# Ledger of designs, part 109: designed miniproteins, single chains, continued (2)

Each design is a single chain, and the fold is of that chain. pLDDT is the mean over its residues in the fold that is shown.

## One batch from the design tools (miniprotein)

Design m7775
Fold by ESMFold2-Fast:
Structure m7775 (fold): chain A 67 residues (1-67)
Amino acid sequence: GTAADTARNAEIVRTARRYIEKVEELGKEKGLSDVEIVTIASELARRHFLEGLSEEEADKLIEEYVK
């Protein structure tokens, strides 16, 4: 693979993992299932890469999703 491919894959993995961890922390208190947690985290990761979603905006959206 290219250096760009390696960097992109590493960024995707790091970003997805951060969102899963954040949604899991908030979702546990709200009784969200593992499937719901992964679904929300996946949507946030997509928005991060497609829309340039910031960490602050993502945190606000997580709060909205778990309401």
Scores: mean pLDDT 76

Design m7776
Fold by ESMFold2-Fast:
Structure m7776 (fold): chain A 86 residues (1-86)
Amino acid sequence: SKLEEYAEKHKDITLEDLKKTLNKFPYTIIKPLLESERTFSSNKEVNRKILMALLIENADEVNKVESIAEFFEKVSQLQIEFYKSL
C-alpha cells in the first residue's frame, strides 16, 4: 500500500533524529503521539514511521508553534493533508 511504501522509504529514521529535529517541546509531549495505535494504520510500526517522517519533513513549521495546543493543531493539519495526498 502507499502507506507501507512511505513507511519503508523512511525506515532508517531514528528516534534520535526526531529528538534533534524537533527541539521546541520535550519528548514527553511527542511520545504519546508516536505510541498512538490508530493514526494512519492498524500497524503500530508503520504508523510510528509515518508520523516521525511527517514531523521531521515539516520540522521548520512545527518548531514555529508557540503552545502545546498549537502543536497538536499543527500535527492534526499535517495528518489531514497527508491523508488527502494518498
Scores: mean pLDDT 74

Design m7777
Fold by ESMFold2-Fast:
Structure m7777 (fold): chain A 96 residues (1-96)
Amino acid sequence: SAALEERRRRYEERLAEGLRWAKFATTVLKAGPFEVFEAVGRAVAALTALDEEEGRAYEERFLRVVAFGLPLNPEEVLREAEELVEEALRRLEELE
């Protein structure tokens, strides 16, 4: 459907933004390992394709941690991000 095509386009655009953000966070801000921020970027992209506000809420949650210099638990962040991506992409594929 046109709605599904639009959501896939938004996912692809936001994924590119997320990967650029992950590079910025790890190279400029010296935040944790690239893999963590790459996973967060993918989760933001997938959630935003489903619901802009859900994607924004998730992104803001993690950006606040980075901005305040609080340590991330990499394994917990990776697990949560991977689960969110899998769930969001499954829901995108279920849209008609």
Scores: mean pLDDT 71

Design m7778
Fold by ESMFold2-Fast:
Structure m7778 (fold): chain A 73 residues (1-73)
Amino acid sequence: DRPLTEEDRKKLIEKFKEEVKTLPQQLKEMGVSKEEVEEMIKEAKEVQKEDTEAAILAEIVLPALEEYLKSLE
């Protein structure tokens, strides 16, 4: 029971950060368009506004999405 302990949360966040580091490369391999990435960024920003644990993940993914968007220029 109990959702995430502080220890579990830290481990999941670190794992997610590691996965997110490869996200720009994966998006590049998939040929994701600038418009699609901007939509993903908008979605992540909406989730980040919420005071939930999902907001933490959105905060982590946002920099990777923005980095990929810059790479498309």
Scores: mean pLDDT 76

Design m7779
Fold by ESMFold2-Fast:
Structure m7779 (fold): chain A 77 residues (1-77)
Amino acid sequence: MAAARAEEARALLEQAFRAYEAGDLARARELFAEALRLEAELLVETNPDVTEEQAEEAMAEALRRFEEMVAARRAAR
């Protein structure tokens, strides 16, 4: 059922992008974090070479990058 979770993660990412586009930064962050969580789980399941720790680290970095982007947008207003 990894394919089904990948589909769900993609749908969450699309919703996150739409929320970001609409200016709902808090909702976009929440949806993005949820999508990243699912992707991290799938990455560990489908890639035995990737540890759970590495997947979580990559997701944490992506989330920090997103938060930085949100902060930059606020600073520009």
Scores: mean pLDDT 76

Design m7780
Fold by ESMFold2-Fast:
Order: sequence, then structure tokens, then C-alpha cells
Structure m7780 (fold): chain A 68 residues (1-68)
Amino acid sequence: PAVFSPEIQEEIKEMFEKLKETVPEEVAELAAAPMMLLERNGGSQEAIDAALERAKELLELIKEKEEK
């Protein structure tokens, strides 16, 4: 199964907490879905990196939307 470094694990938790506060649960789950899939089915470091990149992009979009 895929594993995350302690640094990445902390970053994911922080993003998840912020997402849950600012968006509906379904949107937060969508951001987490790639990571959950990796944990369940396994994945490469590339897949983990891609999932984190997507989560960061979503967080930035939410921040822009919230500030407007």
C-alpha cells in the first residue's frame, strides 16, 4: 500500500481541515479521493505527488472563491 512521509501527512491533514471548514463535505471528499484510492489499491510516489498537487490546486481555487 502507498505510504506518505510525515511531512506530507501533516500537510494533507491541514488541507483537509481547511477544506472541511470552507466547502461542502462532498468537495472535501473529492480532494481526498485520489489519496484514499492510493491507500486502498496501492500506488506509486508519482501518484501520491499528483494527488497532493491536485489538492493544493483545489485549495487555492477555494481560497480565491472565498475571498470574493
Scores: mean pLDDT 62

Design m7781
Fold by ESMFold2-Fast:
Structure m7781 (fold): chain A 99 residues (1-99)
Amino acid sequence: ASQGELDAGVAIVALAVVLVTTRKHPEAFTEEDVRLIGKALELAVKSGNKEDVKTAVDLALEIASHAPPELAQRIGELAREYAEKAGDKETAERVREFL
């Protein structure tokens, strides 16, 4: 596997951990978690793997559904931005409908 493939895998695992934590303790969700989500989405896009991008975007949207409203909006905007950067128009439109 290339470094990009490994980084995307780590990013997806990190997003899954944030999702589990946010579901249990939404009050502990912070700006640092938003930054981590942004970095994970960037790594998924850099991998060039459409399935990894979709998985990362879907995890980010699921996290947003459990996050505080102001931070949820920012996560949704990041998910849309990175889906568009990946050239996945279908996923980007799905994110707009979710927001």
Scores: mean pLDDT 79

Design m7782
Fold by ESMFold2-Fast:
Structure m7782 (fold): chain A 92 residues (1-92)
Amino acid sequence: MSVEPLELSPEALEELEKLFKPVQEKVEELAKKLEERLKDDPEALEAKLKELLEKIYPLIVEAAKAIEAGNLEEAKKKVEEIEKIIEEFEKE
């Protein structure tokens, strides 16, 4: 079924949370900056947040799958790609 939730082992979930803590903090900081810049345009804010999520979500899924497969090196590379996307998005 095309809408099955991503099931992670407890160990994989813990590793995912550790790897994604810096990403979560960067996303929260970017969201605050966008809210301040676009405070008078909620439609533009929603569109920008959706664009960011569409860019990073596939990489989050790939990182989670890499952790489940025991490939922490690949998961770290996906986290680095997400961080670069956030930094480039902040410059746009």
Scores: mean pLDDT 76

Design m7783
Fold by ESMFold2-Fast:
Structure m7783 (fold): chain A 73 residues (1-73)
Amino acid sequence: SLPSEEQLREAAERALELLKKGDVQGAINSLFSVTGNYGAALHALVELLKGLEEGDEEKAIERAVESLKKGVK
């Protein structure tokens, strides 16, 4: 089944919290778990990292969700 937008958002939020704790592998695993697609997961990871650098966590999560949507058909 295709993941819902809510499931994608929850995965992105969990990944962001893991990144804030320095758990990069955990963040990748969270993003991969909802897509089954490493390309989409890694692109979402980059958006979360940019959001942490910019200090806009909500915008980072929104951009990560859009990246994850491109990895699910």
Scores: mean pLDDT 83

Design m7784
Fold by ESMFold2-Fast:
Structure m7784 (fold): chain A 102 residues (1-102)
Amino acid sequence: MKEEEVEKFFEEEYEKAKKTLEELAEKEGFSEEEKEEMRELLEEGVEELREEAREMLEEGKPLEEIKKFIKERLASLVTASLLRVIGRRIDREIEERRRKKE
């Protein structure tokens, strides 16, 4: 019963996280390749987060604590995924400028 509520909450928050990433990627002018990189990074983080949430359920943590954890960690994963792709973009632009000037 508690597991079903956590699963539903997780899927709802994950869908919100995906939408937020798409909106942020559009605002940053990301290419399709950069958008795919962002989605992959979020998916990797989400798999680990699912395991952590399951462990909290097994430990008997309150439902509200688990929900808060999921929400906060998904928001952090969105930010981390965005910043990592921006960092990779900057590194590529620096490298391309070096190649064109030498």
Scores: mean pLDDT 81

Design m7785
Fold by ESMFold2-Fast:
Structure m7785 (fold): chain A 75 residues (1-75)
Amino acid sequence: SEERFKKFQEEAKKAAEEASKDPSVPQSDIDMFKKLGEIKKEDFDEVILLSVASLYAGSKGTPFEELAKRVLEAL
């Protein structure tokens, strides 16, 4: 839905901002959250779902696990 898509974009942008304040988070991860926040509605499909799920799986046990989880849960 439109509301779910907007919620996802907001959470992705918040995750990028929060991650950018933590010097232990790699710039590549921050850039990924920024790109997720800029995704167009027509691109909001299974490829994005798999990308976010993969990001969260790779984040487990790291300082940014909670940020990745919030973005995944917003999907």
Scores: mean pLDDT 72

Design m7786
Fold by ESMFold2-Fast:
Structure m7786 (fold): chain A 57 residues (1-57)
Amino acid sequence: SAMEKQRQIDALEREILRAMLEGAPLEEVRALADRLVSLDPSLQAGADDAIAKWPQL
């Protein structure tokens, strides 16, 4: 359902933010972002932009 999909997207976005704040390896953050994009391909550009602006890169 659309609500279940949105809930999964919200959870992945929170996981990505947490990983970035904790200084996780780029590989781990990219894997989480790839899962997010698999649920909603329109989020690809946003995910790439967020990672590009991440100070740990």
Scores: mean pLDDT 81

Design m7787
Fold by ESMFold2-Fast:
Structure m7787 (fold): chain A 114 residues (1-114)
Amino acid sequence: SLKEEIRKLLDEALELAKKFGPEVLARVRRLRELFEEHVDSLSEDALRLVLHALKLVIRILKNTDDKDLVLEALDLALEMLEALAKDDDDKENILKAIGLLLWLIGLEIEAELK
């Protein structure tokens, strides 16, 4: 299921985050906490956006040692999940989430080039 795949990626993100220290670990823990708090209220489309964001975060965590870039990516993922958790049927929140996802794609490209 989408929920189980997201949980698996969050567990992987926690393991990868250990090498970056407590600030990065705190962001991933907050992301997992926020996801579990809202998982039953998120639509399938919102869950798909969260899945795509987490896949990008995992790629960033694997491809860079730049802690600041990792923190920026996690903060974007948190903001996206907060917007979707607030109201995933709201056009403004959906557009914000899509914009944040596009920004995450840019950070993943930056991670690959560093």
Scores: mean pLDDT 86

Design m7788
Fold by ESMFold2-Fast:
Structure m7788 (fold): chain A 93 residues (1-93)
Amino acid sequence: MEEKREKLREEFVREVAELMGVSEEEVRRGAEKIRANPGEGAEELFKEDRRLAVGAVAYVNFEEVLKNSEEEKVEEARERIKREIREFLKELE
C-alpha cells in the first residue's frame, strides 16, 4: 500500500502541475505552505498565483484521501479532483 500510495501521489502532482502550467516543485511548496497554515496559507497563495493555489489545494486534498481511504475511492477522488481543476481552468479563460 505505501509503495502504491507514493506512486499515486507522484503521478497526481505531475498531472496537477501540467494542468495548472506550474512545476511539480511549486505545487509541493504551495501544499507545504497550506499544511503549515491552513486557510491563511491558501489565501496568500490565491492572491499571488490563483493557478498555483488551486493546484496546491487539490494536492493537499488528494493527500488526505490517500491517507484515509481505500484504493478504489482514492482513484475516484483523483479523477474528480482533476475534473474540478479543469472546470476552474475554464473559468480563468
Scores: mean pLDDT 77

Design m7789
Fold by ESMFold2-Fast:
Structure m7789 (fold): chain A 70 residues (1-70)
Amino acid sequence: SLEEEAKRDLTRIGNLMQEALKAMDAGDLERARALIDEIERVIENSKLSPEAKATYRALVERLRAALDAA
């Protein structure tokens, strides 16, 4: 169902965000950037509501800002 697909997409986004944060903590900025780009693609192609997409896009922008400041 669409609801089950959205929940799966949320889980995937969460896992990718954790992996991006680990890459940033390790100083692997190239990997972190690639993971952030992948998160953005997953959000764009997801079955999430417009409100959920807006929330996760805001988190992605915060991660990008942190990466650019590194």
Scores: mean pLDDT 84

Design m7790
Fold by ESMFold2-Fast:
Structure m7790 (fold): chain A 56 residues (1-56)
Amino acid sequence: SADAVALVRALLDAQEIDPARMTPAQREGLRAAALALNPAASEAEVDAALRELGGL
């Protein structure tokens, strides 16, 4: 969703993480943070946002 993409992008910017060079550990940390900040979001929506921003 657009909201999940916006949230993940904000977290990437706040943590100064390059989405194209994101490690698996950074990806899991961002996933956990996004779900904690928006518990109404599904894991699938957050995973889709991470794939879109990470170029997967």
Scores: mean pLDDT 76

Design m7791
Fold by ESMFold2-Fast:
Structure m7791 (fold): chain A 96 residues (1-96)
Amino acid sequence: MGISAQDQAILNSILANAPNMSYQDIMTQSTQISQADIDAMIAQYGLDVSAFGHPGRAFAIIMVQMFGRQAGQQMTNDYLNDLATNGISAMNRRPF
């Protein structure tokens, strides 16, 4: 399914810059993508992220786009669990 041209441009910008970003930077930037388009992409990929708020769900889409569905879901679960447990020390984790 397609998302809006504006949200696709935001997504493409994040993916291009992701090698230079922390996990927290990726989450913050991905939250700019609309909730409706994130929810549509979650449904398309069949992701189990219903317990997460919009920032966690948006982060999952970026991880899935970069690393694939299985790895992206696992990386999202691991990061959000690490963030909940270890706070600020988790925020500086990087995907590359």
Scores: mean pLDDT 80

Design m7792
Fold by ESMFold2-Fast:
Structure m7792 (fold): chain A 82 residues (1-82)
Amino acid sequence: KKVEELIKKASPHIQRDIEAARRALREYPAVLEEASKQDTREAAARYTAAALLLDAVPSILEMLLKKEGFSDEEIELIKKAL
């Protein structure tokens, strides 16, 4: 569980950011699936918003981890564990 050890060494705010990213990647696909089943303009807007956020999450997390001092290898390890 080398990834969990890396996460524990991170500051509390980065640990929260990693957990938020994990939650988004787990929950947003279900939001996309539900929105895709509806043919309303509101559903299309929800789909677009969720897709943009889901796409942005790995890049935002990578930037935050780099600012915290993580190496590229450590960042990839954390991203793969999301």
Scores: mean pLDDT 76

Design m7793
Fold by ESMFold2-Fast:
Structure m7793 (fold): chain A 80 residues (1-80)
Amino acid sequence: SEEELIDRIVEAVERHLRGVAEHLAKTKSKEEVEAQIREDYERIKKVLSRYLKDKGFSDEQIEEFLKRLDERVEEVLAEF
């Protein structure tokens, strides 16, 4: 279902960014980790917005998806 697809993508993005943050936090400052995660997320956001649009998701559905991603990214950043 569309909901299951969105849930899988949100979980995958969160896992990816958490893994990147955990790896970088071993050698980089908190500021450098946050900057890299925000940069990576902006790229991911553009790719996924286009992907969902191409799959026929509405602008409203994409906005709600991006809101969920924004919340998960801030949760990851709060851990580092």
Scores: mean pLDDT 88

Design m7794
Fold by ESMFold2-Fast:
Structure m7794 (fold): chain A 108 residues (1-108)
Amino acid sequence: LEKFSPVNLAKKYIEEGKYFEALFILRQAALEVERSENPTPNQIEAVAFLALFYAQQGRIDEAKRYADLAEEKLKKHPDNKNAYRILAQAYEALGDTERAEELRKKAE
């Protein structure tokens, strides 16, 4: 969505304590990913990061929905190693260590 990576912009907002702005940027990227047959690498990474953010907040249902969305889009974009790494961290935060390990291998 932004000229900057949505993940990098969201991380900056989180560092500044601007959690609502971070979530807004990430949710906008998720809407674009849901509607697009050809999402950008940065948009897929943003969805993976949204899943991680919700997982770290204990919002399990939201985390799983966005993790599933990111993983589905990654099936057609398997070279996005940044998204696999972020998604692995999301599943680790969800307690799914086996799935996290498999995604980590795909990030190599």
Scores: mean pLDDT 82

Design m7795
Fold by ESMFold2-Fast:
Structure m7795 (fold): chain A 61 residues (1-61)
Amino acid sequence: TYTFKLTKQPAINTATGEVYEPGTVLELESYTFHEDGTVTGRLASTGDPVLAGADGLELLS
C-alpha cells in the first residue's frame, strides 16, 4: 500500500465522483504517473479508481 498526501490539487474518485480536497491522505493499492502530469491509482480500501495531478502529490510511505 502507498500513502499519498494531496498538497495542491484535489483528486477525483472516477467511479463515484467524490472529490478529495488538498490536505487529504489517500492509501493506494497501485498508481501510475503519466507524462501529461496526471496520476491514476486504485484506493486500497475499495479498489475505486482515482485521478490526481502529480503536482503536490506527496508520497509518505
Scores: mean pLDDT 86

Design m7796
Fold by ESMFold2-Fast:
Structure m7796 (fold): chain A 65 residues (1-65)
Amino acid sequence: SIGSLSAAVLLAVAGEIEGLLRIEFDKETGKWVFRYRDSPEGRELRRRIEELFEKAGEEVEFIEE
């Protein structure tokens, strides 16, 4: 939902982030897609965003680059 995305975006924007490359919405599947760096910071960011979406009962996809 928009609430989980808003929380994830605010987390990414409000704090200096390392490892987030791109955020896309896949209108075919209805999923948000986060691309992140293959780094400890990128993996930690993924974990936090994944937990936010899980708490909201929403789907999200992650692509490691």
Scores: mean pLDDT 69

Design m7797
Fold by ESMFold2-Fast:
Structure m7797 (fold): chain A 115 residues (1-115)
Amino acid sequence: SEIEEYIEKAKKEKDPKEKAVYYLKAALLALENGDLETLREIIEELKKSEDPIVQEAAEFIEVALEAYESGHTELAIRLLELYIESLESKDPLESEILRGVAMLVAGVIKLLTSK
C-alpha cells in the first residue's frame, strides 16, 4: 500500500530527481519488508529510463539488493538512506559530498558481494 503510493507518485513526477527519490523510498520500504519481488520490479522500471539520475538510482538499488542477499541487511538499508539524503539535500556541497560517500560505499559493497 505505502510502496504502491510512492510508485504512483514517482510515475506522476516530472522532475527526474524527485521521481528517483519516490522510487528509492518505495525500494527502501520493499527492502525493509523483505519484498525482493517488488524491489526487482522497481529496478526493472528504473532501468527503462534514459535519464542519468533515474539510471543511477537503479544502480544503487541493485547494490543494496546485493548487500541484502549477502546477509548485510543494515548496510543495504543505510546505503539507500544515504543516497536518498544526497538527492533531498538542498545544499549543493552537502549533496555532492553525500553522493560521493554513497558511491564509495556502493563500490566497496560490490567488491565484498562478488565473493
Scores: mean pLDDT 86

Design m7798
Fold by ESMFold2-Fast:
Structure m7798 (fold): chain A 88 residues (1-88)
Amino acid sequence: MTKEVQEYAQKKAAELAPEREEVSKLAEENDVDRIEQKVRPRIEELERETKKRIEELIKNGEDDKELVDLVAEALRKALEIVKEELKK
């Protein structure tokens, strides 16, 4: 991995830190197993879609930054799904 790609990945991870902390705090107030069961179908669909898109990018020889962006976007969507369910 190049230094440029590593720095980009670190920046994307830092952008998601507030959402991760918010989900962790909300999870302390909720039955995590119940929430996991409710969000599982949505997370599994997101994982399937993301894997397909990753395979497509790799096949097309796309830049590592685009892979980092795709993974970061998928993680953000997953955190949003969990957060919305935790708020109910």
Scores: mean pLDDT 74

Design m7799
Fold by ESMFold2-Fast:
Parts: sequence; structure tokens; C-alpha cells
Structure m7799 (fold): chain A 62 residues (1-62)
Amino acid sequence: SERAQVQQLLYKGTQAILDGDVATVEAIRAQLRELLAASTDPDLRRVLEAGIALLDRFIARA
């Protein structure tokens, strides 16, 4: 499901943050942005926006 895909990407994103893997964080952020652009589910959009904001903060500090 789309929700399962988002959860898997968020899990991978948080693991990449813990590993300090900026390139993987950037790749996952790009995928989350594409999902946000395509999504009409307001609950999913909120989760995607929160996830993107977390990844943005990590990249800004790298």
C-alpha cells in the first residue's frame, strides 16, 4: 500500500540519518517529495511533510 511504502521510506531515512549517510537521505527526501506531489490523502500528506522536514533539518546541518 502507499502507506506501507511511506513508512518504509521513513524507516530508511531515519536509518540513513543515524548512519550520517547524506546521499541516501537526499535520495529518500526526493522520493518523499514525489509521493507528496502525487498524494491527495490529507493524513498521508501530513506524515510526508513531517518526514521531509526532518530530513531537511539533517541535510541543512551536514
Scores: mean pLDDT 86

Design m7800
Fold by ESMFold2-Fast:
Structure m7800 (fold): chain A 117 residues (1-117)
Amino acid sequence: MKELIERALKLIEELLKKNENEYYLRNLFMVALSLLEQLDPRARPLLEELRKKFGDATYLLGRGLAETMEDYVAAIERALAKGDERVKPLLHIILGLIALKRGDYESAEKYLEEAEK
């Protein structure tokens, strides 16, 4: 579990460092970090950094969506099927974090592997 959480955090940090489509993906970054913060408080500093960068409305929306994200698994899978390559890494990270929250470590590992491609 801890190793998969550290892997998810590293993947999010690497996507942010690329600075590609960061503003376009801001809501998905906030959802991913909010989910990760529910699992591990080490995500909090980066979450607060993005809150300052993107604003309180994006932060509150991301947190709210993260609380109910398990209800949206099918919607996330449909978004992956649309073939928008810019969102796929973050959607795979989000699915991996949902799997971690559910205790499904096998699915979590597979989703994080897909995010690394």
Scores: mean pLDDT 80

Design m7801
Fold by ESMFold2-Fast:
Structure m7801 (fold): chain A 62 residues (1-62)
Amino acid sequence: SSEELMERILRSFEEAAKTLDAAGVETVRAIALREASEVLSPEQVARLERELDAIVERHLAA
């Protein structure tokens, strides 16, 4: 389902954010949003982007 896909993306991204530098996180974020836009609605992609940005803030701005 779309919810399961979003949850998998968020979980994978959170793991990546723990180990990558800022440039690496930005690259993975861009890839995740591009892949998501192929299968999710624009509204779901916007929600995913907000969740990804929250993860970035938690791991890189702390």
Scores: mean pLDDT 81

Design m7802
Fold by ESMFold2-Fast:
Structure m7802 (fold): chain A 89 residues (1-89)
Amino acid sequence: RQDVILEAVTAVTQAELDFALRLYRRHGRRDEALAAVEFAADVVRDLAAQGTPHYQQRARAIVRRVEEIARETGDARVRALAEEMRATV
């Protein structure tokens, strides 16, 4: 069902962002951080499109993590994606 898929994708997205941020902090892996953020952008759009407070809260949690990655990496593309995602939630 759609809700089960969205919850699973949300959990995977949060785990991937956490992993990518740890890889960047420990090993400077910027490409992994960008890839995780690009995937998260698609997930945030899907969650926001549901139009429910529950999925909007899930989307906002992902956006906060992406904003943290943008701040720590200083990557212009990550920052642009964070701003785009913030505008949708």
Scores: mean pLDDT 84

Design m7803
Fold by ESMFold2-Fast:
Structure m7803 (fold): chain A 83 residues (1-83)
Amino acid sequence: SQADIEARAQALLARLAQIYDEAVARLRQGQPIPQALVDELQAVLDELARLMAQLDPAAQAAFTARLNAILAATQARLKEILS
């Protein structure tokens, strides 16, 4: 059902935010980003894109806005570290 797809997409967005939080925390401490974390990030993004493509246009727009908000927040944190 669409509700099941939305629930799975919500879980993946939450996991995506956690992966970015871990990556930012590691970079702030001068630690390398493990390849396993990069691989998990790519897998989560690929699965999220696949699920979002199955949603109606309104739900797809809402999830795209949430994804863009996570990406913008992460980019702002990375710019702070790299400055």
Scores: mean pLDDT 88

Design m7804
Fold by ESMFold2-Fast:
Structure m7804 (fold): chain A 96 residues (1-96)
Amino acid sequence: AAAERARRLADELVKTAKELSKNPKIITTAEAAAQLVRNAVDAIEKYDLEKAREYFEGAVGVAKRAIELSQKENPELAKKIAELRDGIVAALEELF
C-alpha cells in the first residue's frame, strides 16, 4: 500500500545517504527527512490531515536540503535522493 511504500522509500533514503556519503551532515539531514515522512504517514493514519501536511512539507524541504548538501560532494547521491523524494511525494499524495 502507499503507506508501506512511503516508509520503505524513507528507509531507502537513509540507506542511500549512508552508502554513498560519509558526511554526517548529509546523513543526519536524510535521517531527519525520513523521520518527517514516517510522521506524515502516522498523522494520515490518525486522520490528522493538518499535521500530516506540515510533516509532508517539512519532509520535502529537508530532502531538498539533503540534495543541496550532496550536489558538490556526490552528484550521483544528489540524483538518487531527488528520485527518492519524488517517489515519497507520489506515495504521500496517494494517501491524501
Scores: mean pLDDT 88

Design m7805
Fold by ESMFold2-Fast:
Structure m7805 (fold): chain A 74 residues (1-74)
Amino acid sequence: LTPEQRAALERIRRDVLATARELKANQPPPSDELLRRAVRATVDWLAASLRQRHGIEIPEEERDRLVDEVLAEV
């Protein structure tokens, strides 16, 4: 990964982790499947936004890894 891609991933990670924690705190709490879908959608949306605004492309395999890492920490 380039330094720009690593910095972008770190920002996405922080935002997505905060969102995942909020979702997990909801009543009723989401199922593991629903949480995974929400996290994946958020990662993909933020990555698409970064590509459109800054031309930074996050590889799909790195996005998949980020989803798994966030779900493991929540």
Scores: mean pLDDT 83

Design m7806
Fold by ESMFold2-Fast:
Structure m7806 (fold): chain A 71 residues (1-71)
Amino acid sequence: EEEKEIEATPYLIGAAIALKNKDFDTAVEWLGKALEIYPSEAVRAFLEDVAKQAEENGDTKSAEKARELLA
């Protein structure tokens, strides 16, 4: 578990930077990779937050992709 969390960390950092820049598509892509490596409630919550912010900013396609990953 710890090893997978460490392996996912670069993707989580990348997603946070992308989100700060309102690059929702990239944030969803990085979080999708993190979720494959380390499927956790924290990563799922991060994806939900990105989906919400993407939708609020008119990026419905990125919000839809994030919700598909959460299904």
Scores: mean pLDDT 81

Design m7807
Fold by ESMFold2-Fast:
Parts: sequence; structure tokens; C-alpha cells
Structure m7807 (fold): chain A 72 residues (1-72)
Amino acid sequence: SKAVEEAREASKEAREAMEKLKSGEIPVTTGIGRILRAIGDAIQAMLEAKKEGVGEEATKATEEEGMNIPAL
């Protein structure tokens, strides 16, 4: 499902942004903005996946990328 792939990519982006923020490679405001956007994108993708009946696969994809999103 495209929604599952989008959830995975958004989760990966959130993790990469967090690591860059922690390392000081990007400014705090930029890092926080990227993380919040990525979390929003992941939540939206998970909601779309739930409508398609593959919400559990989307949740697993986000967990595999190291991001735990609160149950929606």
C-alpha cells in the first residue's frame, strides 16, 4: 500500500531529523520543524492506511523505522 510506504518514509525522516538535531548538524528550530512535519505526515499516512484496512501494517512500518506513534 502507498499509505504504508508513506508512513515508513515519514518515520524514517523523523528519526533522521532527530539524529541531526541531537548532533547539532541543523538548527534547533529547523530540527523541531522537520520532526513535527514528519510526525504529522506519518499520522496522516497511518489514518489513510486504516481506511484501506492496512493500519496494522502501517503501524508496524513506523515501529520498524524506530518511531512509536500513539495509537489513533
Scores: mean pLDDT 78

Design m7808
Fold by ESMFold2-Fast:
Structure m7808 (fold): chain A 69 residues (1-69)
Amino acid sequence: QLSAAAEAALKDLLVQEASAEALAVFISAHVPEVSELVQTDRAQAEALLQGIGFSQEKVQEILQLLENG
C-alpha cells in the first residue's frame, strides 16, 4: 500500500496531466515501493497505478520508463 502522502501527490500529478517521464522521475525519487514492484511484480504495480486513476496507456508508459531505470 502507498502512504497517504504518496497517493495524494500522485493524484495531484494526475489532475495536472503530468507526463509519464515526470511521473517516473517522481516515483523513482519518492515512491521506491512502486519502483521495486515494477521489478518484482509488474502486475501489482500496474493495478496500483490504475487504482490512482491513471489511464492504461499512461500506466504502460510509466512502467516502461521505470523498467529501464
Scores: mean pLDDT 81

Design m7809
Fold by ESMFold2-Fast:
Structure m7809 (fold): chain A 55 residues (1-55)
Amino acid sequence: SYDEALERVHEALRALQEAVDSGDPEAIREAQERFDRAVDDLRARFPDSPFARGG
């Protein structure tokens, strides 16, 4: 589950990098939303992970 959540974050990050490289604002926004969701999911499920800095 952690590995799968981390993989989703990596996939979303790659999509975001591709969108930024394309220079398309719409693509960037969509990729950013996907990345935010993946990070949020990982932080919520694994609060002790390096991605969850602990508030």
Scores: mean pLDDT 77

